# Designed miniproteins, single chains, continued (4): the designs that were tried, part 39

Each design is a single chain, and the fold is of that chain. pLDDT is the mean over its residues in the fold that is shown.

## One batch from the design tools (miniprotein)

Design m13323
Fold by ESMFold2-Fast:
Structure m13323 (fold): chain A 106 residues (1-106)
Amino acid sequence: DLEKKNKVAIDTLESSKVTAEELTKAVEKAGLSTDEVRKRTEEFKELVDKAIKYFENPKDRDKAIEYALKASEIAGETSKLLGKQDPVMGAGFMVVSGSATFAAIL
């Protein structure tokens, strides 16, 4: 059922946005590479919002997948950036990246 898969993708992406914001606030509080991480998190949120909007219409599913994969890439790059300074924060953004990829492959 495509409708049920799209709903799971939307719910997963909305949850990933919350996790990314919480991780970014923790990074800012820790005094790590804050400006670049914040910029990447805002880019991630914009891509996720576009993916969610496109998942709401089954005809736009291919665009939704493209935006979810772009969001995954930004989160993965953020994970690599942070992983050198804080492996735990890096791992957190890798989970965010994996969630966006999961939404794309449903």
Scores: mean pLDDT 88

Design m13324
Fold by ESMFold2-Fast:
Parts: structure tokens; C-alpha cells; sequence
Structure m13324 (fold): chain A 77 residues (1-77)
């Protein structure tokens, strides 16, 4: 799926999770679709998706974060 490709694209460390900086890079690409997020909104979204509280997002938490943004296309299909 496109979400698996996006997750691997932003997982720059290749560790199977997204840290806050990698997740924010994803949000930067989302903003190219016409949405704008404040620093506080990015932090709130990351914390809401980080169910384990470990400071990183696994793939399931990343999918949850994308779903919280609604039916949201990435910059590339």
C-alpha cells in the first residue's frame, strides 16, 4: 500500500519506526497538499498517535496518525 511506501520513505534511519523529526518530514509533505500545521498541532498529533509513549511511531501508530488527518492524500500517490 502507499502508506507502507511512505513509512519506509520517511524512516531515514531504517529502524522500523519514525521518530519525531521523520514524522515532521512527513507532515511537511502533507502541507504541500494545501494543509498547514503549527508546531503545537504537529506535537499534539505525534503524541496522540504514539500510544506506547516511547517517542517513536511504529507502522500501526503511523497509520493511526494518517487516519487522524482524515482521507488525506500524500504528495505522491
Amino acid sequence: SGLEAAFKRYDKDGDGVLDREEFYAFIDEVEKTGRVFSEEQREALFKAADKDGDGVLDFDEFVTAVNMLGALPLIEP
Scores: mean pLDDT 72

Design m13325
Fold by ESMFold2-Fast:
Structure m13325 (fold): chain A 70 residues (1-70)
Amino acid sequence: SEEEQEKKLRENAFEMVREVMRKLGYSEEEIKEILEIIEAEAEGRSPENEAKLKEFEEKVKAEKEKELAE
């Protein structure tokens, strides 16, 4: 079913995001918070959630730049 297929894709995507964030040194609490924001965004866009996602993207970019510099 389409709903089952979408759930599997979402679960796989979240699993990959968790794995990557753990490798980057993010805490389980931070990972959970970001995934909750992504889920909330799927229900409907909000300016607050957009701002948080943007901040997260900037943090990931900065961490990647630090990793490459070290």
Scores: mean pLDDT 69

Design m13326
Fold by ESMFold2-Fast:
Structure m13326 (fold): chain A 61 residues (1-61)
Amino acid sequence: SKADLEWTRNSSPEEREAREQEALKLVEKVRPYLKQHGIPIESLSYEELVAIVKEMERKEG
């Protein structure tokens, strides 16, 4: 995403690799939720993905 590119420019290569791995895991986790709510994953920033995961886990466990 565009927001991810901004973060990448300000991070080290090592930090970028760690965030890319985390982002992939978050995408997999939120995809079913986004499908249920009709939200395109491409429209979300990394921070939005993290927020959705936290909401899902706190609400559902």
Scores: mean pLDDT 71

Design m13327
Fold by ESMFold2-Fast:
Structure m13327 (fold): chain A 83 residues (1-83)
Amino acid sequence: DARKRAEQTARELEEALENREELLEELKEFVSEEDAERIVEVLEESRRRLEEALRKNASEEELRKVLQESYDRIKATADEALA
């Protein structure tokens, strides 16, 4: 069910990014402005990659890989910002 998870994750990222200014303001409570902007950029890139994979009707294996790579990158970026 990688496609359903990819669709759900893409929608959650779209919703989070819908109010970009509020998201940046919230992030700046915990990280620097530069790190907050970097986190938002990674979230935007992750959404685009998931949407592209879904549009291309990628295999479940490809969708799972894109999901995992997206999660790993978001986590790494957040961990660096919070260090």
Scores: mean pLDDT 83

Design m13328
Fold by ESMFold2-Fast:
Structure m13328 (fold): chain A 70 residues (1-70)
Amino acid sequence: SEELVEKRKKLLREEMELGAQLVGLATDRVSAIRAGSDESDIRSLDQQADEINVRLEEVSRKIEELLKQL
């Protein structure tokens, strides 16, 4: 249905936005290591990446459930 197609588009957009955030955090992590940043700063970036990965798993699950309804 058109309603399910629109829901899928919104979830795919969210997945893309979360993926872009992970790329940004990975870049920041490399820069932090090269700059000799504190272990606590690197740990903070890793925690942010973990939180985004949990959100990505939730979005992926929602996409799979929508595909089962098509």
Scores: mean pLDDT 86

Design m13329
Fold by ESMFold2-Fast:
Structure m13329 (fold): chain A 72 residues (1-72)
Amino acid sequence: SALELSTLSPAELRARFPDAPADFVDRFMRLLIELAVRHLELAVRASLGEPVDWEAFRAEEEARIAAELARF
């Protein structure tokens, strides 16, 4: 799945997509950082007793990763 790609190292990601643009790894790493920050924000809100839609967040992660991959 698209989310499984988030577990790859930069070297593994380069090996998986050898024909990707030179800036792909940098853009993908930035996307993963943005998603990690969003996850942390939601986790903090949940710890304060706020309702969090984890299914919606997972769908957002998968959609954003798929959109980045659809660029090449």
Scores: mean pLDDT 79

Design m13330
Fold by ESMFold2-Fast:
Parts: structure tokens; C-alpha cells; sequence
Structure m13330 (fold): chain A 78 residues (1-78)
């Protein structure tokens, strides 16, 4: 389903940024790992409503992380 594809894409992205996230913001890394765990459990249970909500929450957190990294990069360029 589209929800499963979106969920897998978010999980893959968290995995790709995991090393940088753990180094730069270990608390956010912990929160993202918790959301990924909850997402996997929802998908395994067939709870697509909870999975969709968790995907949205994880996506919002990732956008916030990307925005913070962009600001840090801009400050280093000044």
C-alpha cells in the first residue's frame, strides 16, 4: 500500500541520517528511534491508522531536523 511505501521511505531516511543524527543531536535520534519502533509495531499489527499518524509525526520531526541543520550551515557560512 502507499502507506507502507511512505513508512519504508521514512525508515530508510532515518537509517541514512542515523550516524549524523546520533553525533549531532542524540536526544532527537532517541525520539526518532522510538517513532520508528512504534511505526514497525503498527505495520505488523495491521494498524494502518496509527501507522499513517506515526509517519506524519516522523516526517514533521525530520523536516524540523533538516531546517535546524540548514540554519547551522548558514551560520557557519557567515
Amino acid sequence: SLIEQDAQREIDYVREVAADLQRNNPEMYRRMQELVRNLRKALEAGDFKTAAKTVMELGALLVGYEAAQWVDKKEKEK
Scores: mean pLDDT 77

Design m13331
Fold by ESMFold2-Fast:
Structure m13331 (fold): chain A 67 residues (1-67)
Amino acid sequence: EEKKREEVRKKLLEKMNEISKKAQEGFDAVDALAEKLTPEEYRRLRLEITQKAVDEVSKAVEEARKA
């Protein structure tokens, strides 16, 4: 159905925007604390934010594929 596919696409785009915004807020927070973090802690926190965003994107894409 054309309408169903459009709804799925819109929801996916909205979810992608939400994931991107949350990831950016996380990166901004880590960057604000960078002077208080060791290089290892800084890299770990950024990787955790990146991995969470990737996982959420993968889930959103999978849910869109099911519709």
Scores: mean pLDDT 81

Design m13332
Fold by ESMFold2-Fast:
Structure m13332 (fold): chain A 62 residues (1-62)
Amino acid sequence: SLAARVDELRDALLARLGAAMRAAGVPEDRIAAILADLDAGIRTAQAEDPEAALAALEALLA
């Protein structure tokens, strides 16, 4: 489903960004806060326009 694909790509993006921030030495509490904000933003975008959210996530992860 569209929702399942968005969830998959959101998880992939958050995992990639989390790994990059850890490699850069960002503290875990700051990483958690940043990822929570990004997750909330993606969920809001998905609720407003799930097709546009999917397209944006696919472009970011290409």
Scores: mean pLDDT 88

Design m13333
Fold by ESMFold2-Fast:
Parts: sequence; structure tokens; C-alpha cells
Structure m13333 (fold): chain A 66 residues (1-66)
Amino acid sequence: MKKVIVRHTEAADPEAEADRIIAELEAKGYKVLNRVRATVGDREYHAVVAEKGDEIVIHVVSAPAP
């Protein structure tokens, strides 16, 4: 059975924060499956999806759109 973990972080530089999250997840043995960028209204979102064994991590970073 897959366990889904959802995390949310706000950061002034969402792209750099997503890069840091990817590096930390890879260091912990997670396999990064996808990286998605989207702008919705006045906010920018970066979502990182990674898996390790039966775990799926979805980490969303948000910031005001430039």
C-alpha cells in the first residue's frame, strides 16, 4: 500500500527551494518522478513528486508571482 505525504512551503525563491528539496530527497534515497511549475492567479507554484519504496512525497513550494 502506497503512503502519500503532502508538504507545503512558502519561499521567496520557489525555484531555488524546489532545487534544494530535490537534492535533500535524492540524498535520502528518494527517486524524483516529476517537477511541475504553474502560475495560478497572483501565485507561483513548484511541485516536486518523489517516491521511495511504498512512500510518495508531494512537496509544493509557493510564492507571489513575479
Scores: mean pLDDT 81

Design m13334
Fold by ESMFold2-Fast:
Structure m13334 (fold): chain A 105 residues (1-105)
Amino acid sequence: SKEELIKELEKAFEEAKEKASKKPPVKASSEERMEAAEPAREAVGRKDAEALRLLAEAIVGFLEMHDFENADLVLKRMIEIAEGLSEEEAKPALEEGIELLKKVK
């Protein structure tokens, strides 16, 4: 089921990306962009379930700003960490990330 959750995460990401692209990007200053990237920076060096939650938050921020390149990079890192975790550790964080992406309007 971890592999199925990763596939659901990828599908939720593509749907969120499409939804975000149909709306104007959130206008953010350089400082606000740095703040949106903070969860990804906090996840640096981490390979635990908390890293998955932080990276999911960063993906939403990047998608809202139409920073699709950084959103794609963060998704790849999130999948790498999830693949290295046990199903018990990864499953709740992946489910939370999927639900967060589904809330992108």
Scores: mean pLDDT 78

Design m13335
Fold by ESMFold2-Fast:
Structure m13335 (fold): chain A 80 residues (1-80)
Amino acid sequence: DSLKELFKQLLETIGLKEKAEKLATDLANYLKENGIDSVEDPRFYPVLADWIKRLYLEGRISKEEATILAHSILSFPFFE
């Protein structure tokens, strides 16, 4: 599962290594449920933003972790 591995690497890189496996699995499933098969899908970033919001509202990540994730989306080279 290439998307799960990519997200796990991103999460570990930004300092969320303790939650990386679980969050990467959750994100990959969330994207699949929304019909997103590639980071190049124009819906990728909006759906990713909704996922971060849901995690925060569900108490699964802190406000600080949500901020780091949101900022890292803009700086991580998801494209090649």
Scores: mean pLDDT 74

Design m13336
Fold by ESMFold2-Fast:
Structure m13336 (fold): chain A 72 residues (1-72)
Amino acid sequence: SSELEKKITELELKIGLYEIMKGGGEVVLERMRANPTANPALIAQNEKAIEQLKKEIEKLQKELDKLKAEYE
């Protein structure tokens, strides 16, 4: 149905946005780890934020996979 197709598209867009946010966060984290004066607590905080984004992406991907199975 067109409604199911719309939900699939919306989830794909949302996953794409979270992937962009995760990628940006990973670049920042890599730069922080390369800096010998970087605050270890701030590094740990950013690592936790990236792990949270990964969990959200995994959750959305599972929902997307389920909807695609229903559509196909």
Scores: mean pLDDT 86

Design m13337
Fold by ESMFold2-Fast:
Structure m13337 (fold): chain A 85 residues (1-85)
Amino acid sequence: MKLTYKLTITLKNATLEQIQEFFLELRKILEELNLEVLDTETIDKNHFILIIEAESEEDIKKLVEKIKEIGKELGLEVEVEVEKL
C-alpha cells in the first residue's frame, strides 16, 4: 500500500536564483528515490507544499535529510514540516 505525505517547505530569505537551484536539486533527489509528486502548491515566494507518494516512511525521511543538505550547500535556511495523509 502506497503512503501519501504532505511536505511544507520554507526557504527563508531565498533569492529567485537560489529557489531555482533548490528545485533543480530536489527534482534529482525525487528521481533517485523513485518518489512521485502528486501535487504542488506555491503559497508565496518562500513557502511551498508538495504532496508525495512513497512506498515507505524511510523514503520520506531520506528525502527530508537530503532537502536539508541541499539547503546547507546553497546557504539557505530550510524548514520542512511533514504530515502523513
Scores: mean pLDDT 84

Design m13338
Fold by ESMFold2-Fast:
Structure m13338 (fold): chain A 67 residues (1-67)
Amino acid sequence: SLEEKAKNIVEGAKKLLEDGMSEEVAAALIAREGGLSRETALEIVRLVKEGKYEEAFKLALEALEKK
């Protein structure tokens, strides 16, 4: 489901940041794996870094649902 994909994107971003990757590197990996723009992936990574997990999830879900 799109919800499960969005959850995996947020959890992936959290894991990459916990592993010491920069926001830019984490965003590039999340963009590639999730099929997201780099700009959207970077915003998701920043929200995750700030502990704003629900906002990150909503943004990921919105990006996956198509404009």
Scores: mean pLDDT 83

Design m13339
Fold by ESMFold2-Fast:
Structure m13339 (fold): chain A 83 residues (1-83)
Amino acid sequence: AEKAYKEAYEKAKKEMEAKLKELAGLPSEEPLEKIEKFIKEKVEEGKELIKKGKETGDEELIAKGEGIIKGTLEPYKRVALGL
């Protein structure tokens, strides 16, 4: 059970980090706005998955939601702090 939780979490986290890296490298007139919008959307999606997982007792959904938030929010926090 815990192994499946960790695998879902790590997969979601890696996927979000990879997408953020791709967005940062893409040519765009306003790349920061695209990154910010993506992060906001994914953080909301992650929160909804955690809520649904808690309501249904689905640990895999909680893991996915936490992985999405962690993979987007920590890089965003660094950018928001100007680091």
Scores: mean pLDDT 71

Design m13340
Fold by ESMFold2-Fast:
Structure m13340 (fold): chain A 74 residues (1-74)
Amino acid sequence: SEAEFQARMAAEAEEALRAGDEARLRELLLETAYWLAKRAVQQGADPEALIAAASALPDPALAEAAIAGVREAS
C-alpha cells in the first residue's frame, strides 16, 4: 500500500540520516522517484506529461528513475 511504502521510506531515511549515509539517502531518493511516478500513472496521471516533467529535472539519475517508473506502469 502507499502508507506501507511511505512508512518504509521514512524508516530507511531516518536510519540513513542517523548514520550519515549519503549514498543510502541518494538510493532512497531514486527509489522514491521511481515508485511515486509509477503510482501516479497507476492512479490515472498522463504518462507523456510525467515523462516531459521528469526530463526537465537537472539530475539525470533522478529523471531516469522517474521515467522508468512511468514506463513500467504503462
Scores: mean pLDDT 83

Design m13341
Fold by ESMFold2-Fast:
Structure m13341 (fold): chain A 87 residues (1-87)
Amino acid sequence: GFTVENVKKIVKAIYEGNRKELAKLAFTANPNAGPIAGLLTDEEIERLRKLIEEKNVDELTYAVVGITGAPLSVARKGVEEFLKELE
């Protein structure tokens, strides 16, 4: 299942452009999410990284939910905590 800590690690993997780690983390939390995360393009990763740099919590939360299937509340908390750690 998805935890706030798993979501934080997923957002970090996106920020670092580490697709292999992203797919592994997504698969570990939800096996159906791994293939989806692994299919993200360079352009999609770059857009997500820009959302991280802009600290756009809402769009990042929706993206994490779409990629992983994480519950909205867990995804939001993980995104918020990761963005605070970047400050």
Scores: mean pLDDT 78

Design m13342
Fold by ESMFold2-Fast:
Structure m13342 (fold): chain A 88 residues (1-88)
Amino acid sequence: DRAKREEAERLIEEIRRLADRGVERLREMAERGASEDDILKEAQRTAKELLDLMDRASELGGSKAASVGTGGVIRVIGAGQEAILKIK
C-alpha cells in the first residue's frame, strides 16, 4: 500500500533524527562529567523511544510480512525497493 509506505518512510526519518539527537545528548552529558547512572538512564530512555517508533514503522511498512511487530526488524519500503534494518 502506497500510503503505508509513505508513512513508514516518515517514521524512519524521525527514527534517524531521534538517534542522532540521542547520540549527541549522551556525548554532551559525558563531556560535562555526568555520572554513568545518568548517562545510562538517558540511553535507556532514548532506546525505548526508538523501539516504539521502530515498532510503528514495522506495522505500517511490513503489514504484508509474516512477522509484524518483532521489535528487531524494520522494513524500509520506498521507491520500489525494500531495505531491511535489523537491530539486536
Scores: mean pLDDT 62

Design m13343
Fold by ESMFold2-Fast:
Structure m13343 (fold): chain A 58 residues (1-58)
Amino acid sequence: GKILEGYADSLEEARERIEEAKRQGAEGLVLYGGKGLPLSSEMIRLGDELGVRVGVRY
């Protein structure tokens, strides 16, 4: 399936990346994040709510 990659350093940026992945019909998103990115569990939960499988790398 289609997997996208993106960078986020905040919850707001992560949400925008996940929403963009959903708009593009992606099954998954790999988020690369700095120290401003929330816990990986929160990002995975947000992805589940939006129908995108999220993996997080710091």
Scores: mean pLDDT 78

Design m13344
Fold by ESMFold2-Fast:
Structure m13344 (fold): chain A 65 residues (1-65)
Amino acid sequence: MPTVFTGEELLALSPEEQRRAFTRLVDDEQANPLESLVLSPEERQRLVDDAVAGLEQLRAQLAAE
């Protein structure tokens, strides 16, 4: 991928920016997928939601320290 984020950069993004970034990455991959990588709309949503939830958990852990 031409674009990469560090953990610190991702945590600096707003939740809306994080969701948009992950949605765009999933959509870009799905625009030219291999047959075995074709995702259902539900799988695309799950990938975005999982990534956002992971970053929220990291923020909560960092806030506790």
Scores: mean pLDDT 66

Design m13345
Fold by ESMFold2-Fast:
Structure m13345 (fold): chain A 91 residues (1-91)
Amino acid sequence: MKTFAEIVRDIVEKKLTPEEALEAVFEAYKRYPEHAEGVLSLLAGIARSHKLTPEQIERLKALVEEARKRYPELQELADSTLRILDEAAAK
């Protein structure tokens, strides 16, 4: 199974389709709760680098809202990530 660093690398290098990138982010959030901040940053990177469908954007927004509820200290990062997802949805 891929480490968190390997997932980040594969997404940054655009080796994954948008759906594969989403699956990787959801898996990383589930398996590496200590990297929740990194997952939110990675998710913002996906939204900027990949053409996402409205359904994919809503799935990512749901993940950000879950992370914000679980980790209140990440509220500002979560709000920033939601703005990036809203901008991606408008394109």
Scores: mean pLDDT 76

Design m13346
Fold by ESMFold2-Fast:
Structure m13346 (fold): chain A 82 residues (1-82)
Amino acid sequence: SEEEKRKRELVLRATGLILRLMGLELQRLLDAPEEERKKKMSELSKELTEKLKELERLLEESLEEAEKLVRELEEEVDRLEA
């Protein structure tokens, strides 16, 4: 169905954005002390895990809200790349 296809596309897009956010944060922290790097990566991992759980919930409740969450992840990538 079109809805199932849309859900799969949103999950794939979110996964790609999460990996990109992790990569950008690692790049930003390249010169940071090891303890700061570990702390920031742990905090980011927790935040992204919670967003992924929220996406899974929204995919069952509201495709519009799921699409909004993916757009918010895209905005975060854009901010870090700017």
Scores: mean pLDDT 82

Design m13347
Fold by ESMFold2-Fast:
Structure m13347 (fold): chain A 71 residues (1-71)
Amino acid sequence: EDKRKKREEAASEGYKRVNELMQEKKSLEQTAKEAAKKNPDEGEELRRKAEQKLEEMNEVMSEYAAEIAAL
């Protein structure tokens, strides 16, 4: 627990950013589902934006994983 707490403290900024992007992606996917009921094209556009968020999240996660590996 203590070792995990110290690692999470050192990487809290990275974790916070990843979690924030993850929640934004989830919100966009939910909104896309609702929008698709009214306009499929609008839902597809929002889904593509969610995919871009996923790509950004993967980049941040990869950088963060490299930082942890260097510890």
Scores: mean pLDDT 74

Design m13348
Fold by ESMFold2-Fast:
Structure m13348 (fold): chain A 67 residues (1-67)
Amino acid sequence: MTKEQLEKKLKEAKKELKEEKERLAKTKAQLQQQPDNLQLVIEYTALSLRVMGLEFEIEVLEKKIKQ
C-alpha cells in the first residue's frame, strides 16, 4: 500500500471512530436510564467492540505510515 492510500484509510477510520463513539455515548446514556434492558446491553456491547476495532485499525495504520 502507498503512503497516500494509508493516509486516506486513516482519515476514513478516524471519521468512523468519531461517529461510532457518539453512538456509543448515546447508547450508554440510554442504558443508564434502563439498566435492565437486555437489548440496550447487547447494542452497547456491539458498539464497544466496533469502537475497539476502529481504534486498533487506526493504531496499525499510524504505525505503517510512520515506517
Scores: mean pLDDT 83

Design m13349
Fold by ESMFold2-Fast:
Structure m13349 (fold): chain A 75 residues (1-75)
Amino acid sequence: SAAEDAVLATAARYGEIVAHGVSGNILGILLGGVSAAQAAELEREIAALPGVRAVRVGPSPDVPGTYGVLVELDL
């Protein structure tokens, strides 16, 4: 979708997309090479994108040095 593509393009400007996937209307991204400050900027930028209902960004407990990005997309 246009919203999914815009979110992925935005995330790619901040760091390396290690993995991503969609389940229903939830897009998950695992992002490497970003600082906590960059993760906060990314969260704000994704939240402003058309077709994004909600976003949450936080450190991944499963993959050291990465951030999990969870995005709820408009259906």
Scores: mean pLDDT 85

Design m13350
Fold by ESMFold2-Fast:
Structure m13350 (fold): chain A 73 residues (1-73)
Amino acid sequence: RLAALAAALTERLGLAGPVSPAALSAALRDPTTPPLVGAIALYAEMVLPVLREFGLPEEHAPRVARVAVAADR
């Protein structure tokens, strides 16, 4: 469930703001993969264990990381 994934990402990464399930849904459906540089690279490594636990492809890590970076402000 995207809501459960959003809650898990918010809690485990200690994000300043909540991850939106709608933003996660949009990111997972976006074919555009952000480059693994700067904050995206750091957050991609942090989201990988959560994606594995939820049975999601690790290739989604950069897209999910972008959502996490946006929430962490």
Scores: mean pLDDT 78

Design m13351
Fold by ESMFold2-Fast:
Structure m13351 (fold): chain A 115 residues (1-115)
Amino acid sequence: MMQTPVGQEEARLAAYVLAAAAFYVFKDYEGAVKALELAAEELRRLAEVTPDPERREALERVAELILEAIEALKAGDYKKAAELFKEAAELARAAGDARSEAAADIGYEIAKEKE
């Protein structure tokens, strides 16, 4: 069994998650949120090239939840944002995608700090 790396999509997803973590550590929440939006879009692209339909649907749902959580953050609904990020992290963990789990966890921490 060779796990073929999913090319550019996984590399860009990883880069945006690392950028979000860096922005979060430096308390640049605007930068962190923008990096999370880019990570969610790359996750959607990763889902499109995922051959397993169950995993594809899970990755698409994780991306959707992260984007919905970001919209809640922008609206000032920090409690809703935290719940959506938590749901995204749990689904990403169940799907075995550590990068999207990390993205959701960063978003959750931002939402909790803004409460």
Scores: mean pLDDT 84

Design m13352
Fold by ESMFold2-Fast:
Structure m13352 (fold): chain A 88 residues (1-88)
Amino acid sequence: SKEEMAETLTKGVVELIEKLGGVVDEDTEKEIYELIKKNLDEILAKIAELTGIEPKTVEEIKEAMEKLKADEEKAKKLIDYLILLYNS
């Protein structure tokens, strides 16, 4: 479901931020989840651009997020995009 995809993507984004040396509290994680729910299709399109994976399932989101964890520059590009969406 779209909700399960958004939940999986939220966990992946939190793990990316933490891998980049960031700290995510429960309130920040909730804000990330709401941002992802509101902008799911746009964020999935950005992930497809960065990873070459167009995620259509929870499993494909997990695969794409693992690729982003392995590539710091692409991980930063996704986080920058999320910040842009938050400020829009």
Scores: mean pLDDT 87

Design m13353
Fold by ESMFold2-Fast:
Structure m13353 (fold): chain A 94 residues (1-94)
Amino acid sequence: MEAERERLGREGLALLRAGRLEEGLALFDEAFGGRGRREAELHAAFRENRVDEALALLDELLPEQIAAEPSVTDADLAEARAQIPAEAERLAAR
């Protein structure tokens, strides 16, 4: 599970760098196990056009996030992932 979460996080980073915000955020939500405080901070950074800071934050937090969240369930991941695409699409349309 840990290696898979790290892989998903890195794929999400690559998608965000390519400008595919909706897909990148969906992968990050799956890796993080739901809409955590970190995801909210990332959304705020992107809204303020601080993409470099958001990417650096994710790269630093991802390993610690995996170690700190042993109780994240598949249900949490599914719920969060279902919401991220709709939210990202709404932001992209704006």
Scores: mean pLDDT 58

Design m13354
Fold by ESMFold2-Fast:
Structure m13354 (fold): chain A 65 residues (1-65)
Amino acid sequence: SAEDEVLALAGKVTSKDEVKPVLEEVVSKFGPDHLGQVGSVLLEKGYVKPNEFAKIVQEVRAEQA
């Protein structure tokens, strides 16, 4: 399912520098509505804070929309 693939992509993140590329891939393949699922995984892993995630989402949506 799209949800399982989105969570698998989020699970591949090993550093903060990989966050934006993963968000770009999720938006490209599944659309922006799945970014919340990615956010939950990345926040739990500690790679981003809520305010940092919101900023990266804004950048990705501006570049990919």
Scores: mean pLDDT 78

Design m13355
Fold by ESMFold2-Fast:
Order: structure tokens, then C-alpha cells, then sequence
Structure m13355 (fold): chain A 65 residues (1-65)
């Protein structure tokens, strides 16, 4: 789904921002990714939501959030 694709893209951008040391940008993309993952799940794209959620959880763990 478009929402699932946006969730995964945002999660990947959050991971890249984290790797670059840009904590503020990482948090911003995490918030975007979580919103799109929720929308994807609500629309039945459970697998994309799950994959995005796993990546976002890993980013959150590394950020200490």
C-alpha cells in the first residue's frame, strides 16, 4: 500500500538520520513512520506495518526513547 511504502521509507530515513548523528531528524521521521504504519495497518497492510514497526522500534531503542 502507499501508506505501507511511506511508513517503510520514513523508517529508513529515521535510521539514516540516526547513523548521521541527527537525533532531531531521526525523531521527526520516526513520528512520520509511526503515523503511516498505523494507517497501513488500518487499511489491511499488516505486513508492511509490522516491518516498519520493527525498524522504528530498533531506531527508538538506539536513540534511548
Amino acid sequence: SAAGEEALRAAEEAARALAAGDREKALQYMNIGEKYATLAAARGDVEAARRAGELLAEVARQLGV
Scores: mean pLDDT 87

Design m13356
Fold by ESMFold2-Fast:
Structure m13356 (fold): chain A 106 residues (1-106)
Amino acid sequence: MAEEAIKKLEQQTEEASEQIRKNLLEAARLEGGDPEKAASLRAEADKTYDQAVELARKVAEEQGTEEVKKAAEEAIQKLEDARREAEEEGKAYREKLKELKQQLQS
C-alpha cells in the first residue's frame, strides 16, 4: 500500500512538473504576440501546481506513514523547483527576445 502510493505520487508529480514547465515556457514565448494565451497558460500552470501540491499533502495525510510523508515533501520540492526553473528560463528568453527586437528596430 505505502510503496504503491509513493510510486503513484512520484508519477503524478513528474507529469505535473513537466506540464508546469511546458506551460510556463510556452507562456513566456507567447507573451509578446498573444498575451491572452500566455496568461491562460500561466493560469493552467498555477492550477496544475496547486492541484499537485494538494494531492501530495492529501496522500501523506491519508497514508500517515513516515515514508509517504517524506515522499510528499520531496514531491512538493520537485514541483517548486520545476516552477522556479521554468520561470527563470522564461525570463531569460523574454530578455533575449526584447534585446533582439530593439536591435531590429535600430
Scores: mean pLDDT 84

Design m13357
Fold by ESMFold2-Fast:
Structure m13357 (fold): chain A 77 residues (1-77)
Amino acid sequence: DAEAQIARAERDRRLAEEIVRALEAGDFERARRLLTEELGASEEEAEELLADPEAAIEGLRAVAEASRRVIEALRAA
């Protein structure tokens, strides 16, 4: 159970970091694909996030940090 949760948190962290890199590079097509195909966001949700890339980067960095803390907590237990 803990291993499955760690694997999920690691996937979420990697995806968030990849989307941040795509947004920082101005690769909006890649960011949209990762949001819709990998994270399961709707096309509308992806368009709203891409309308404010700086806010999206901030939010995704927070998600990556939260995932790191979950991984550390589960491994420390």
Scores: mean pLDDT 82

Design m13358
Fold by ESMFold2-Fast:
Structure m13358 (fold): chain A 110 residues (1-110)
Amino acid sequence: MSLPVRLKNFQKLYDKASDSEKDEVDELEKKLNDPSLTYPQKLDIVINALSSKSEVVVLYALIALDALLTSFPLIGKYKSKIKKALKPLVNHENKDIADSAKVLLDKLNK
């Protein structure tokens, strides 16, 4: 899994996104960088973003989820919730979304 390739592909989608999609990504980034929000609150924000119909928002949420799971220990009750949110994405038309979701599901099965 190449984080530089995912970031490059995210940037291409972001550059072509609508103003409303860009605003959604920017607000998501702002919330995830807010030090007043707890780790569980940030997980809920990211999990909700995975259900977006916008590919740029979903790809950003997958990148953010990977970063959160790398930086903080997984809370057991969230494992099931995250798996449920990722399952529809493994067959996504966008290969970067599908591949990122598969890798995250594999990490959660360890």
Scores: mean pLDDT 81

